# Ledger of designs, part 22: designed miniproteins, single chains, continued (2)

Each design is a single chain, and the fold is of that chain. pLDDT is the mean over its residues in the fold that is shown.

## One batch from the design tools (miniprotein)

Design m4786
Fold by ESMFold2-Fast:
Structure m4786 (fold): chain A 66 residues (1-66)
Amino acid sequence: MKEELQQEIDLALARMAAAVARQMASQGKIEEAIEFLEKMIERLKHSPEAVKVLEETLKELKEELE
C-alpha cells in the first residue's frame, strides 16, 4: 500500500521534473536541464515508471544539444 502510493508520487514528481527540464531547455539552459534530470533519475531510481519518463525526456534533450 505505502509502496504503491510512493510509486504514484514518484511518477507525478517525474512528470513535473520533465516539464521543468523542458522549460529550462527552452531558456537555453539545456546542460542544466540534463543535469537536473540525471539527479532526478538517481533520486527516483527505485520507481521504474518514473525513471522511464525521465530517461525519455533526457534522451530528447540530449538530441537537441548542438
Scores: mean pLDDT 81

Design m4787
Fold by ESMFold2-Fast:
Structure m4787 (fold): chain A 70 residues (1-70)
Amino acid sequence: SEKQEVINKLEEQLNKFLEQHPGIPEEVKKELKELMEKMSKAIEAGDEKELKEVSEKMQKLLDEIQKLAS
């Protein structure tokens, strides 16, 4: 399905990000994976509010990782 293709693409992007940042603490990797699971569920359900909230949390976490890697 179209939704499954979007989910697969996002999971691929997260996996590439994790490969590019091997120094990420395990607790942070777990949090990223949990946010990805919530995002996947929100996409499947068409829950735009949840998708926005999860996306904002994901972006903040990614920004913090980038700051620490710089």
Scores: mean pLDDT 80

Design m4788
Fold by ESMFold2-Fast:
Formats: C-alpha cells, structure tokens, sequence
Structure m4788 (fold): chain A 71 residues (1-71)
C-alpha cells in the first residue's frame, strides 16, 4: 500500500541519516560546522526525494530533522 511504502521510506531515511551522522562524527578532518552543513544537505536531498515520491509521513519526519539541525 502507499501508506506502507511511506512508512518504509520514513524508516529507510532515518537509518541512512543516522549512518551519515555517525560517519561524519568519526571524521577528524571536519569541523562541527562542516559536519552540520553536510547533514543539512543530506537531509535536504532526502526531503526532495520524499516529496518527489509523494510520501507525506516521510516528508514530515525529514522536515522535523531539518528544523532541529537549523536551530
């Protein structure tokens, strides 16, 4: 179902975001600001993908992640 596809996508975006955050946190060559900028760009790409696919649950969850990163 579309609802199940949306829920599965939301889960996948969350897993991928956490992986990116861990990879960036382990890179000693990056400043905290550079890590934040890369996470924002990563989440913005996920938001574009979720919107393109028409996944409202995934869109809302990624928008919340972006809101927190921009604080």
Amino acid sequence: SKEQDDANAATAYSILFTGEQIDLDRDPSLSDEEKRERLIRFAEEQLRDAKRRGYPLAVRLVEEVLRRLRE
Scores: mean pLDDT 90

Design m4789
Fold by ESMFold2-Fast:
Structure m4789 (fold): chain A 73 residues (1-73)
Amino acid sequence: SLEEKIAKTEEMIKRNEEAIEEMERYIAELRARARTEEDELLLAVLETALLGSKAFLEILKKRLEELKKQLAA
């Protein structure tokens, strides 16, 4: 049903938001501890991965809006 699809999409959004927050905390901790060029390279890789995760979250949010519009129709 549409209600089940909405519920599953909301659950996926919540889990992805939690994962993004955890990643942001980890990046902040690494940035505070960064002492080597290797640490700076790792930060760049993680920040790039974080951008990808945020882009995916926006796709999920758009899907949720579409599903809610279908339910409202």
Scores: mean pLDDT 86

Design m4790
Fold by ESMFold2-Fast:
Structure m4790 (fold): chain A 74 residues (1-74)
Amino acid sequence: DEEARELLKKGREALEKGDYDTAIEYFQKAAEIGSPEIRAQAYIGLAVAYIEKGDFDKAREYARKAGELLRQLR
């Protein structure tokens, strides 16, 4: 999870800088290698990045995936 957490941090930093394509890349990698909790956080980051890019269809899809994962974490 350390590597996945570092990828989440880099994704958030890219969002702060307005580098949405780089943020998407880091969040996708975090979702691939992270635990379900990290994956949910990565999907939230992807949703935010896609909102900023104006891709509302992808933003809704990643928000839905994040919500589903968070519901399953019991």
Scores: mean pLDDT 85

Design m4791
Fold by ESMFold2-Fast:
Structure m4791 (fold): chain A 79 residues (1-79)
Amino acid sequence: SQQLQDQLYTQLSQQINDTDLPNMNTDQQTDVGNAIGTAVVASTPPQTDTDRRLRDDSLRDMQNSDLIRQYYQQVQQLQ
């Protein structure tokens, strides 16, 4: 699961770096990085109880963030 998370994060980050990230300020880049990370965790099947709690927290955060939901959809397209 960690290898899958790392792969998905790298793929999505590269796509965003090529299109949008270079035009963002530092705060926006931090928000984007955090949102991608949360979306990747929400998209990855948990293998431990710790992974399950982290995924559930990520799913909760996604309910309150349009940005996380947008990146979640993009992660689904990469799978």
Scores: mean pLDDT 76

Design m4792
Fold by ESMFold2-Fast:
Structure m4792 (fold): chain A 84 residues (1-84)
Amino acid sequence: MGEEVVREVERIAELYLEGRITPEQASYGLRALAQWLEGRGYERAAEILRELAERIPGIKDKEEARRLVEEAIEEVRRAVEEEE
C-alpha cells in the first residue's frame, strides 16, 4: 500500500544520492513509479514524482539534490496518506 510506495521512492533516492545510479536512471525509475501510482489513483503522489524526475538530471549541486529529494519524499508521504 502507501508505505511500500514511500519505501520504493526512498530506495531510488538513496541509490541516486550515493552515486550508485545515474541521474537519468533515477529519473526513469521515478517516472515509472509515477505512472504506476497514477493508474492506482494516487494522482498527486504521481505529480510530485514526475516533478522530481524532471529536476534531477539538471541538478549539479549535491546539497540541493539532497534537499529536493528529502522534500519530495515528505510530500509523497503526505499525498499518499491523504489519498488513502
Scores: mean pLDDT 80

Design m4793
Fold by ESMFold2-Fast:
Structure m4793 (fold): chain A 68 residues (1-68)
Amino acid sequence: GEEIERLLKEIEELIKELKETTDPEKIRELAARALALVDRALELGAPEEEVEKLREEIEKAAVQGVID
């Protein structure tokens, strides 16, 4: 459906932004937004395998920017 396609596209753009930033506050904001869209896509019936892959990419990109 149109909504699922839009959400998946927006998630991919947010992942791209996450990979380009190391600012912890911006990383938190982008990751939270991307994960919220992942949850919405799953609720609407997006393929679980595709959504899980995106979720993993979000988490990995966010972790790379975390400073102890």
Scores: mean pLDDT 78

Design m4794
Fold by ESMFold2-Fast:
Parts: sequence; C-alpha cells; structure tokens
Structure m4794 (fold): chain A 70 residues (1-70)
Amino acid sequence: MEKLPPEVQRLVQLAIGYNIQGKFEKAKELAEKALELDPESREALTTLAVAYAGLGELDKARELFDKAEE
C-alpha cells in the first residue's frame, strides 16, 4: 500500500533546514526522530551525520556517513 509516510520526509526536511541555519542540535533531534521511524533512511542518516559534524563530533559524523553509504 502507500509507501512510507510523509512524516519521515518532513522530519528529514526540517532537520536539513536546521542544518542549513547552523542549528545543529535541533537538526540532530529531528534526524534522530526520523531514524526512530525508519532506521535505514539514508537521508536521515546523512542529515544526522551533518548535524554531528556541525557539533564537532566528527567521529560520530563519519560513522553515520559510512552507514548511509550501505
């Protein structure tokens, strides 16, 4: 039936918007919620990685980028 729901996409879109604004903590929270709903979402993983990089947590960012490439 209908594919995944716009809720995950909305969370990712909001998180991307916060990353662009430099509000990395908010971006992290929203990307984490998106991953709770869809743990394999490449876009959510990448968005969370960008948020961690913005927060200076480069090791976590790298791990998430690598996971998103799988």
Scores: mean pLDDT 80

Design m4795
Fold by ESMFold2-Fast:
Structure m4795 (fold): chain A 68 residues (1-68)
Amino acid sequence: MVEGLLALAELARQAGHDEVAEALRRLAEFVKGLSPEEAQRALGLAEDAVFAGDAERAREVAERAERL
Protein backbone atom coordinates (compact mmCIF):
# COMPACT_ATOMS: atom_id res chain seq x y z
CA MET A 1 0.00 0.00 0.00
CA VAL A 2 2.71 2.52 0.92
CA GLU A 3 4.49 1.65 -2.36
CA GLY A 4 1.30 2.50 -4.30
CA LEU A 5 1.02 5.90 -2.64
CA LEU A 6 4.71 6.65 -3.33
CA ALA A 7 4.24 5.63 -6.99
CA LEU A 8 1.29 8.04 -7.28
CA ALA A 9 3.41 10.76 -5.65
CA GLU A 10 6.14 10.25 -8.28
CA LEU A 11 3.57 10.43 -11.10
CA ALA A 12 2.11 13.64 -9.66
CA ARG A 13 5.60 15.15 -9.35
CA GLN A 14 6.47 14.25 -12.96
CA ALA A 15 3.23 15.95 -14.08
CA GLY A 16 4.23 19.15 -12.22
CA HIS A 17 1.81 18.75 -9.31
CA ASP A 18 4.32 19.16 -6.47
CA GLU A 19 1.70 19.93 -3.79
CA VAL A 20 -0.22 16.75 -4.67
CA ALA A 21 3.01 14.74 -4.55
CA GLU A 22 3.84 16.14 -1.09
CA ALA A 23 0.34 15.34 0.22
CA LEU A 24 0.63 11.77 -1.08
CA ARG A 25 4.01 11.32 0.64
CA ARG A 26 2.52 12.53 3.93
CA LEU A 27 -0.37 10.10 3.50
CA ALA A 28 2.12 7.26 2.86
CA GLU A 29 3.87 7.99 6.19
CA PHE A 30 0.51 7.94 7.98
CA VAL A 31 -0.61 4.71 6.29
CA LYS A 32 2.46 2.81 7.61
CA GLY A 33 0.74 2.66 11.03
CA LEU A 34 -2.69 1.55 9.76
CA SER A 35 -4.43 -1.80 9.32
CA PRO A 36 -4.77 -3.13 5.74
CA GLU A 37 -8.42 -2.01 5.60
CA GLU A 38 -7.65 1.54 6.75
CA ALA A 39 -4.67 1.69 4.39
CA GLN A 40 -6.89 0.71 1.46
CA ARG A 41 -9.37 3.48 2.35
CA ALA A 42 -6.58 6.05 2.54
CA LEU A 43 -5.24 4.91 -0.84
CA GLY A 44 -8.69 5.34 -2.39
CA LEU A 45 -8.88 8.91 -1.14
CA ALA A 46 -5.39 9.67 -2.50
CA GLU A 47 -6.23 8.24 -5.93
CA ASP A 48 -9.38 10.39 -6.09
CA ALA A 49 -7.31 13.51 -5.34
CA VAL A 50 -4.73 12.71 -8.05
CA PHE A 51 -7.43 12.11 -10.68
CA ALA A 52 -9.07 15.41 -9.73
CA GLY A 53 -5.73 17.17 -10.37
CA ASP A 54 -6.44 19.46 -7.44
CA ALA A 55 -3.57 20.23 -5.06
CA GLU A 56 -5.90 21.73 -2.44
CA ARG A 57 -8.11 18.63 -2.49
CA ALA A 58 -5.05 16.40 -2.12
CA ARG A 59 -4.04 18.43 0.93
CA GLU A 60 -7.51 18.02 2.45
CA VAL A 61 -7.39 14.26 1.80
CA ALA A 62 -4.01 13.98 3.58
CA GLU A 63 -5.29 16.06 6.53
CA ARG A 64 -8.45 13.96 6.78
CA ALA A 65 -6.47 10.70 6.68
CA GLU A 66 -4.37 11.96 9.62
CA ARG A 67 -7.62 12.16 11.61
CA LEU A 68 -8.42 8.49 10.98
Scores: mean pLDDT 66

Design m4796
Fold by ESMFold2-Fast:
Structure m4796 (fold): chain A 69 residues (1-69)
Amino acid sequence: MLTEEEKKALLEALGGDPSFVTDENVFRAVRRARERGVTPEDIREKLKAKGYSDEFIEKVVEFFEKASV
């Protein structure tokens, strides 16, 4: 599972509210994003634009790809 910092970054990238970080809220945001057609590449581009490291980005993107099918 992601750290709290990685969860906040993912929520922000998905246009969610980072003020409430729980596993349930993260999975819900990922599911909604998938339903809207958000891709792993969209997440990668948003995180890169915010200045996160490649290692951080890949970890968050991998979680997005593998979380809630």
Scores: mean pLDDT 76

Design m4797
Fold by ESMFold2-Fast:
Structure m4797 (fold): chain A 125 residues (1-125)
Amino acid sequence: DLRELIRRHSPTPVQEALLLVFLDAVLNDESEEVLRERVREIARKYNLSDEAIEEYVEIVVETWRETKERLKKAKTEEEKLEIIREGLLRLAYRLDPENYALEVLAKELGVEVETLRKLSNMPQV
């Protein structure tokens, strides 16, 4: 269960909330507008600055767009699940690249930490 894994291994409540909203947006095919507003609401709740709020919105939305584009090319449910897992790990790393809980999450998902760094540093298309 990806939701339970996020809840157990997210190092901060804001990161947990952002990862769960990302997962919901991918699974329920939510619009970009809905996702942007949900991210802003979460960031405001945790008293982030306006600059940090908009930075978090762009990080989540860019990762969501990348994940949705990859999902269009997936042929099996197993490929779709792997793409979603990679999207979650990429988002988690982009939100806090120094967070040691991402190493635990990567291990649980069977992905090496070095792979997460490569995923987070991929060029935006």
Scores: mean pLDDT 76

Design m4798
Fold by ESMFold2-Fast:
Structure m4798 (fold): chain A 59 residues (1-59)
Amino acid sequence: SIEEEIAELNKEIAEIKEKLKDPELSEEEKEELKKRLKELIERQIEIGIELIKEAVSKL
């Protein structure tokens, strides 16, 4: 379900943010984590837009 996708996105975003607090991470690992975080946030925005469109269509 879309609710499950949102929950999974929120969980992974939180986990990546926690990992990024580790001072022992290499620059390459930090770049990969930041890239993944961007992709997850962009997906979250897309889902949000679709939910708004569906809500408007019911009016």
Scores: mean pLDDT 84

Design m4799
Fold by ESMFold2-Fast:
Structure m4799 (fold): chain A 59 residues (1-59)
Amino acid sequence: LTEEQLYLAELTMLLMKAVIEGDEEKAAKLAEKLQEAQEAAKAGDTEKVREIAEEAKAY
């Protein structure tokens, strides 16, 4: 697993938890962050993927 893949997996887990808990606002924010992180990963910007994952953890 690459570092980017680990961060994307973490974001996906946070999103799933928010959906299960019924927190629609948090789930929407996490979905947006996951998409942004996927775009950064496609661009090879590992640092940005990490920053997005760290921001999402604060929710």
Scores: mean pLDDT 81

Design m4800
Fold by ESMFold2-Fast:
Structure m4800 (fold): chain A 100 residues (1-100)
Amino acid sequence: SKGEKYNEFLEEFHKGFLEIILEALDRVFAGASPEEVLKFAEERINKLKESLVKKYPEYKDDIEILAEFYLNQVKYFIELAEKDPEKAAEMRKLIEEELK
């Protein structure tokens, strides 16, 4: 159904986003600058976006909107890792378990 395919698209995009968040948090914990981590996340989200547009061309507009949303979430996680590294580490662990 239209709803089923849309849910599959959302799950695939969300999974890719979670993988990017884990890598971004690992980079922050390794001492990378916020600017360097943001650039990494922008490049990874753009590649994920290109892949998803090829697989789900009917959702191109939603992909653009969700990519911007996910990039803003990465910025939030980078700030969290600087302000509350213990909380960021807890969230990383939960994300890692969700990806299993």
Scores: mean pLDDT 87

Design m4801
Fold by ESMFold2-Fast:
Structure m4801 (fold): chain A 56 residues (1-56)
Amino acid sequence: SKEQALLFREIMEFLLNNPDKRFTQAELAKRFKVSQATVSRFLRELEKAGVITREE
């Protein structure tokens, strides 16, 4: 949970610092050493919070 909260924050900061770049779930999973399912969940939460916009 604590480690996942830090990871969520790192992914969020990375995406906010690279707003004009497109990343796949697989690329983010490899970069942050997590499963694609974890990335998908985090990206969905960031989208719900209005932090990012995802491709459908």
Scores: mean pLDDT 75

Design m4802
Fold by ESMFold2-Fast:
Structure m4802 (fold): chain A 54 residues (1-54)
Amino acid sequence: ELRERLARARTLLLGTDLSVRAIAEEVGFRSVAAFRRAFTAEFGVSPAALRASR
């Protein structure tokens, strides 16, 4: 289930202008820091880096 929540977060990061904080809250993380660590561990890039990717 954690993986499904992180996959949804990835979709929101790429398809919306929601802040990383709003996305973390939307997918059920209490802490943005915990979300960033889990996301980076799963996908190999931070949420901010994914959004800023060129």
Scores: mean pLDDT 81

Design m4803
Fold by ESMFold2-Fast:
Structure m4803 (fold): chain A 68 residues (1-68)
Amino acid sequence: SAAARRQQEEIAKLQKLLEGYQKKAKEYQKKLDEALGGTPEEIEKLKKKKDFYQGMAKALAQAIQALQ
């Protein structure tokens, strides 16, 4: 049905976004690990970006689950 097709397309879009945000969260975690001995301001900025992408990934995972 058209509704089932739209649901699958929406899930696919959300899964792609989820993968992107998970990748960004890992990238910022790696930068945090590499910033050992950096300034508190630099560490806080990286932590905020990591937390943002982790939060977006969690929200998208919940949205995908709700559509299934």
Scores: mean pLDDT 83

Design m4804
Fold by ESMFold2-Fast:
Formats: sequence, C-alpha cells, structure tokens
Structure m4804 (fold): chain A 99 residues (1-99)
Amino acid sequence: SSQYDYQSAPQTAGGRTYTLQGIRSGQTSDLSLSFYDTAAQTYILDAANVIKGAQIYLNGQFMGNVTSIGQILSLGDIQAHIVAGSGDAFSQINLIVQS
C-alpha cells in the first residue's frame, strides 16, 4: 500500500517521467489540475479532476493542497494550475503531453 489514494500511469516528456499522485479529502468539487513546465514552456499532464482539500504530489514530491480556481502550486519549474472541472477526485486524467 502506498501513502497515496491515487497514482497515475507514468508519462514521458523531454527525457523525464511524470507521475501524478494524490491523497483525497474533503467534499465533491468542480476543480481540475493542469500541469505546466515553465522551463520547457509545455504541458506535461493535461488534466485531473480534484476535490477541494486534496493533497497533490508530482513524482512523489509534495506540491500542496487544492483550495480554489486560480491557485498555482509549484515544484521547481513545474506548476499545477487549479481550474474549473467536474467529477470525482482523479476520475479524469489526461496524460497526453503537449509540445
């Protein structure tokens, strides 16, 4: 058993592998994550539905807790942008890397 409630399939971009993990908490939410690499200026993960209060990890490293639309969580050059979405936490993962 991992410390996470959720782990995505790995996605490779620019010679690096990205894996989303999360711990679910709180209530149903209309929120989603979009992941962006600020150094490469590209998306590395498209979207994941998230619940308010969820703990977000990228490659096993803690990024922060989900609060609201417009929030940006950062880990080095990687940003998780909290945007509008719908569904259960991590129920909709789009792992297509955008160049």
Scores: mean pLDDT 67

Design m4805
Fold by ESMFold2-Fast:
Structure m4805 (fold): chain A 114 residues (1-114)
Amino acid sequence: SATVTVSGPTEVPAGGTAVLTNTSSLPAEQIGGIAWLRQRPGEPEGGVAAASAAGSGAGAGVRDRWTATRSGNTGTLTLRDVELRDTAVYRGAAIPVDGGPPVVGAGLTLTVTG
């Protein structure tokens, strides 16, 4: 079965930069897009950033601070000027080109210290 692995720091000071990477076991040609999901304490999980051949983007409220990029089977999410509210569990996802279900990996807990 396909997997996604997320790596990055577990702690970053407020105002710092965190770089999260997700790497899929799917070959690049089978990946239509790469996405990131975020779950903050007490909130539901939701999509916050994506990168594909058609373009990349981050959700409202973070677009000026966050950059999402893709290279092959690896996605990179760069969080600049991090805030305490960026403390969350982050998951990576790979979206197959054939329209099959997304492959979602284990979460990475990022804590922003202030």
Scores: mean pLDDT 80

Design m4806
Fold by ESMFold2-Fast:
Structure m4806 (fold): chain A 85 residues (1-85)
Amino acid sequence: VSNIQQTFDQLIQQLRDGGVDDSDIDNIRSIGQRTIDAIRNGDRGQQTSYRMSFIDRVGDSSMQLDPDQRQRVWDIVRQFNSQAS
């Protein structure tokens, strides 16, 4: 439970360090936090919906990153998804 929050915080930091726009980071932070909250509350329907939106927004924002930065972001997303299952 605390591990997923740490993984999410690492993802946000990686996006910020990569130079992703603050507005895109805020959008990802918002939907990612809703995903974590849905996981903690056991709402599987909301988890699926928010997770899909989260992945889509990370995908769009990752296009601002170089290939190495993008790879690191997706490694963290895979870790987040494994902790969310």
Scores: mean pLDDT 81

Design m4807
Fold by ESMFold2-Fast:
Structure m4807 (fold): chain A 76 residues (1-76)
Amino acid sequence: MLSVEERIGLALRAIGHLLDAELALEKGDLEKAEEHLEKARELIEELRKAGDLELAERLEKKLEELEKKLEELKEK
């Protein structure tokens, strides 16, 4: 399994990408939002594989909210 330090690093990077995606969606920058959401998904999956299930679930819920927002914006 990943070290505690590596898992903290994954979590912080995932959170950063989710925040950047949210900001991009607010600005209508759909391509940038997609890029950040994709990176967040990869990092969340790594957290899940590392056994940090509770944190992974919380981040995945936020990811799903932002993915739904992106889909709604694409339909404009």
Scores: mean pLDDT 83

Design m4808
Fold by ESMFold2-Fast:
Structure m4808 (fold): chain A 98 residues (1-98)
Amino acid sequence: NAMKKAEEARRKALIEQVASDIRRTFVEILRGIAKISKDPPEVIEVLDEAIENGDLEKAAERLRELGHETFANILRQIAEKAPETAEWLVEKIEERKK
């Protein structure tokens, strides 16, 4: 029914927002690691762009083109795992309140 579809849409939007926050936070952590490890400035620049625009796939492709396959693979894993982590977090918080 229409009400059930509206609730599903709201829950999906919440999960997508949480997934976006997870992706951004993990990219910020990765940037911090790269800075401490004194990785090339090009890595920091690509990670900064990913934080600004949210396009982790584009950032991963650029890092791979520059020869930074480890950072590229980490960004891809963050992008792929963030939705699953977001759903798990939302479910655990909802379970506590029920």
Scores: mean pLDDT 83

Design m4809
Fold by ESMFold2-Fast:
Structure m4809 (fold): chain A 116 residues (1-116)
Amino acid sequence: SEEEIEEAAERAEEAARAAALAGPEAAVKAGAAAGLGGVRAAGPEAARGGAAAGVAAAGAGAEAEIAYKRGGAEAAAEAAGAGARAAALAAGAGGGESGARAARGVAEGAEAGAAA
């Protein structure tokens, strides 16, 4: 359902924000783990979404380093969160149960990566 896809996008955003706030190394690690979590949780389409969330988190890692040097870690967290949200929404774009499953896989991957 659309509600499940929106919930998954919110979860992915929150996980990516938390990883980015922990620092650039944590953001890169969470990004790598998001792809693996997506594969394990919901199969190949979720793995593509998880990989996209991972790329977004890794990209935010570079910005996080710059932002931390300036004292703006929150800006890096916003960038990482927006990227992960977009990845979950893209994975769920086909809608229905398959779309909801793919979006949940992205969220679960991001959460597992952030917790690692």
Scores: mean pLDDT 65

Design m4810
Fold by ESMFold2-Fast:
Structure m4810 (fold): chain A 61 residues (1-61)
Amino acid sequence: TVLSPEVQARLEEIRRLAETDPEEALRLMEEMYSRLGTLSPAQADAVVEELARLVAEMKAR
């Protein structure tokens, strides 16, 4: 997927934190949601899908 390096780095940090610090991961996810309006529609859609998958994984634990 064509995500900017900055967005990719933030998503990777959230994925890592979802394993070790779920509360911090959720905080960063809220920050990403607040930034969706600054992304292209394709990038915003990809971010939303990735965050939804992470939330589902966290809830399954």
Scores: mean pLDDT 77

Design m4811
Fold by ESMFold2-Fast:
Structure m4811 (fold): chain A 75 residues (1-75)
Amino acid sequence: SELEKLYKEMEELLKRMPEMTYQEFLDAINKFFEKLEKVDPEIAKEARKIASRNPLAGFFYGYNKVKKKVEELKK
């Protein structure tokens, strides 16, 4: 349930991305990394490592990993 909530929040962020400044988006992804660390610290660690060089790539890495886990829970 926490993982599904995080997934919905990440989808809402993607939907709002065109309305955000780059700084607002960076602040939002950092908050999601904090939430992700509480749900899955290993995915969060790798996502943060990628994000240190490319914030967008780190966010999408985390998003795709969360999406796969949510898909597995629904089957």
Scores: mean pLDDT 81

Design m4812
Fold by ESMFold2-Fast:
Structure m4812 (fold): chain A 71 residues (1-71)
Amino acid sequence: LEKELEELKKQLEKNPDDYKTWRQLGAVLARQGKYEEAIKFYQKALELNPEDEVTKALLETVEALKKEAAA
């Protein structure tokens, strides 16, 4: 998990406009239960590609999980 996060951050330094890398970072953080951070990365991915249906679905899922974790 930590190693995957490090690798994705390196990819992001190479190409910060790659919405897929931002989406993958969000997914890794969501798996760690860091939903608030995951939401921020998914929002960044959508800023770069607002028509990405996959990122929209992931964002909605993580927002629902955050509400469940807070309740």
Scores: mean pLDDT 80

Design m4813
Fold by ESMFold2-Fast:
Structure m4813 (fold): chain A 57 residues (1-57)
Amino acid sequence: MIDPSLSPYEVSDKAVEYTKELIKKGLSKEEIKALVYKEFPTVFYKRGYIEDLINNV
């Protein structure tokens, strides 16, 4: 679960890094998307960038 001491910007940066790590592991688009939004359900900043990263898998 997300650390409540993190700012929304820090949460978004963590979500981006997590997405990149899952892409490096060779997971499917559907699996990456499910795992990212399970770990970061409230990510608002950089959400479009994260979606673009997943769609380029």
Scores: mean pLDDT 75

Design m4814
Fold by ESMFold2-Fast:
Structure m4814 (fold): chain A 80 residues (1-80)
Amino acid sequence: SMEEERLKKAKELIDIATKLSNLADQLRQAGITEPTPEQKELYEKAVKLAKELGINIPESDDISSLAGTLAVAAAVEVVL
């Protein structure tokens, strides 16, 4: 059903937000301030899923690791 598809996408978005949060924490501990390819890939997947769920994530050409993570986390809170 359409509801089951939406729940799957919402759960995937939550999983991505968790991964981005954990990765941002690890990178902070390592002194890495620039977004990694992994962070960019996860952020892009989160934006795509949010659009499919009808949630607006502010889009920016400059992805900062913390700003991207916070935007995804905020989108997850709105979906829930």
Scores: mean pLDDT 69

Design m4815
Fold by ESMFold2-Fast:
Parts: sequence; C-alpha cells; structure tokens
Structure m4815 (fold): chain A 64 residues (1-64)
Amino acid sequence: MEREIQEALIKMGAAVELLAVRNDPSSKEEAIERLRELLREAEKLGLEDAAEYAREALREVEEM
C-alpha cells in the first residue's frame, strides 16, 4: 500500500475517533485506546505526519 494512502487512513481514523467522543463522551476510553493503536502504527511505519496528527487527536480526547 502506498505511504500516502496509509497516512490518509490513519488521519481519517483519528478524526473519526475525535468525532465519536464529541458525539458520545462515554466512548472516550475506547477512543483513547484506538488512537494509541493508530499512533503506534504510524510511528512503526515512519509516517511522521500521521503520527503527529494522531498525537494531537489523542491529546484533545484526553483533555475532554
């Protein structure tokens, strides 16, 4: 799979988790777990932009 597609998928996943918590605060713990997985995958693949986006999303969810 192309790097660009992988970056887009991780960023989209992070955005979906942010939206999910905004609509249903009870999903916060699940979203944090999922965002941590997305961050690990982005770092493992060397996708710096996606990793940065996932870190920001994780921080925002934790602050909610």
Scores: mean pLDDT 83

Design m4816
Fold by ESMFold2-Fast:
Structure m4816 (fold): chain A 56 residues (1-56)
Amino acid sequence: SLSLEEVSEEQLEEAVNVFMELLKLPESQRPKLREALKKLIENPELSLSQLMSLLA
């Protein structure tokens, strides 16, 4: 798909699933991880430190 909106949302959900498994995060953290990754995708200039802060 060439639609950035569709690609971003599909890739976001895949990334959430991958990171949940790799980091062994509990389901309670899934919404925070999704929001953090969504912010990173929409605002790629956000630092990784800010992303990590949302998951802490």
Scores: mean pLDDT 68

Design m4817
Fold by ESMFold2-Fast:
Structure m4817 (fold): chain A 108 residues (1-108)
Amino acid sequence: SVEERINRLREELDRIEALIEKGDVQGALDTAERVVNELAGLFNELSDKLTPEELEKVRRKMEEIARLVVEARQALDDGDYDKAVENLRKAIEVARELLEFLEKIYKS
């Protein structure tokens, strides 16, 4: 179900935070890149069920998450671990907002 997929994605976001706390920034980033792909898959499945306004909102949040994850990868490659963590935490925040928005649509 959509609710089960949302709950699984929330668990994956919690895993990213746990990896950051352990100092495994590489593992956190690898998990975040996988989450971006899973969110894109969910979005593609749901796109025909969203209003044009909802579709635009989801697309913008997806683009922001993807950008933040790319910037986190670039920061990690440059050895800027603090910037990588900052961008990952921002990506998690936007992803949580997106999942809450999707859950609200499906519960209404």
Scores: mean pLDDT 87

Design m4818
Fold by ESMFold2-Fast:
Structure m4818 (fold): chain A 61 residues (1-61)
Amino acid sequence: PAATLEGARAALAAAREAAARGDVETAQKWGSLAVISAGDAGADARAVGEEARAILEEHGL
């Protein structure tokens, strides 16, 4: 996804779905992308970035 708010949200949604399935590797990949994309999108994506970090921390990443 592009470094936009919608791209960050899409990556976060993919991370959540992977985490719900117990697919930690896929959750880590999408969660990391969501953090990066949210950072690039700025203040409007702060909550998305925080949620993605929470998913990563929950899985020890």
Scores: mean pLDDT 77

Design m4819
Fold by ESMFold2-Fast:
Structure m4819 (fold): chain A 86 residues (1-86)
Amino acid sequence: MPSLEDLLEAVRGAAISAGLPEEDIERLVRALEDFAAGKLSAKEVAEVARRLGFPEEYVRRIENAKSVTEVAAAIIEALGERVRLA
């Protein structure tokens, strides 16, 4: 199982590769960290993703996620949809 630090690093890397500005990267990483700490619900993380222009399909996946790993996976896949590197 990846650690929380590994998931935060993976999300940051994906966001950089997708060309997100630093402010948006920090907001996204903080939302995932706060979700892991029980400070944000999955719905609140989904609202952050929606504000950042994530496709509806991925926003819905985040809202229905039951674990930090599921939230991180949905975020990484959505960011990868913009730019996929082999």
Scores: mean pLDDT 81

Design m4820
Fold by ESMFold2-Fast:
Structure m4820 (fold): chain A 55 residues (1-55)
Amino acid sequence: TLPSEEEREERARRLVERHKELAEKNKKYYEENNLEVFPLSEEAFRAGLREAERL
């Protein structure tokens, strides 16, 4: 059974938080390589996670 939209949103939020945590731990790597935590935006990243789960 596919998760509800509320469940997908909660999962996406949790994954976003994990991504932020990993980015903080690797802040030096991001700075050295001129990488952004969210290349487009946090919202676009969340939308991508929800779409990936939809498939």
Scores: mean pLDDT 67

Design m4821
Fold by ESMFold2-Fast:
Structure m4821 (fold): chain A 107 residues (1-107)
Amino acid sequence: LDLEKIKEMLKFLKEKLKDSFTFNFDPEKDVENFKLIGKDLVKLIKKASNGDTSNLEPDESSIYFVENISENSNFKIEDPEEFLKKLVEGDPEAVAKMLEILVQGLS
C-alpha cells in the first residue's frame, strides 16, 4: 500500500464531504490506522445509503450501496457484505479499495 496516496485520499474525502459528514480520522495522524478509517467509511456508507447508523453491522441498504458503486467503478467487489465487515476490521486492502472508489465517485 502507498501510504502517501492513502493520506492524499483521506484529505480529499475530508475536504469534499466536510459539510455533510464528520470523519473521526486525522489524515496527518491516522494514515496507518486502518481500523479507524474503515469504521469511518462504513459510517459514511450507512449514512449515504439511508441505512442503520446506530451500528457498524452490514444492512441491506449498505450492501446494496456497495454493490451499486462496485458496478459503476473500475473495482469489482464480489461479496459486498464481507467487504463491509473487512472495512470495520481495518483490512488495509479493503480500506484502500473503498477510498479509491469514493475518490473516483467524488472527482
Scores: mean pLDDT 83

Design m4822
Fold by ESMFold2-Fast:
Structure m4822 (fold): chain A 58 residues (1-58)
Amino acid sequence: MPLTEEGKKKAVEAAREGAEADGGDGEKAYQMALEGVNKSKTEEEAERAAVKAMLEEG
């Protein structure tokens, strides 16, 4: 799907919450996800960027 503004926010917030749930650094996950999501053109790309940030910082 085309990446929407709402989709970007959800992806970035999911990365932060996921990292925090794993006892990791949610703020770092948020920053990494923001960079990846802003470079994404589709919701699938944004979701992959968020998952990557969550895994690296969680």
Scores: mean pLDDT 77

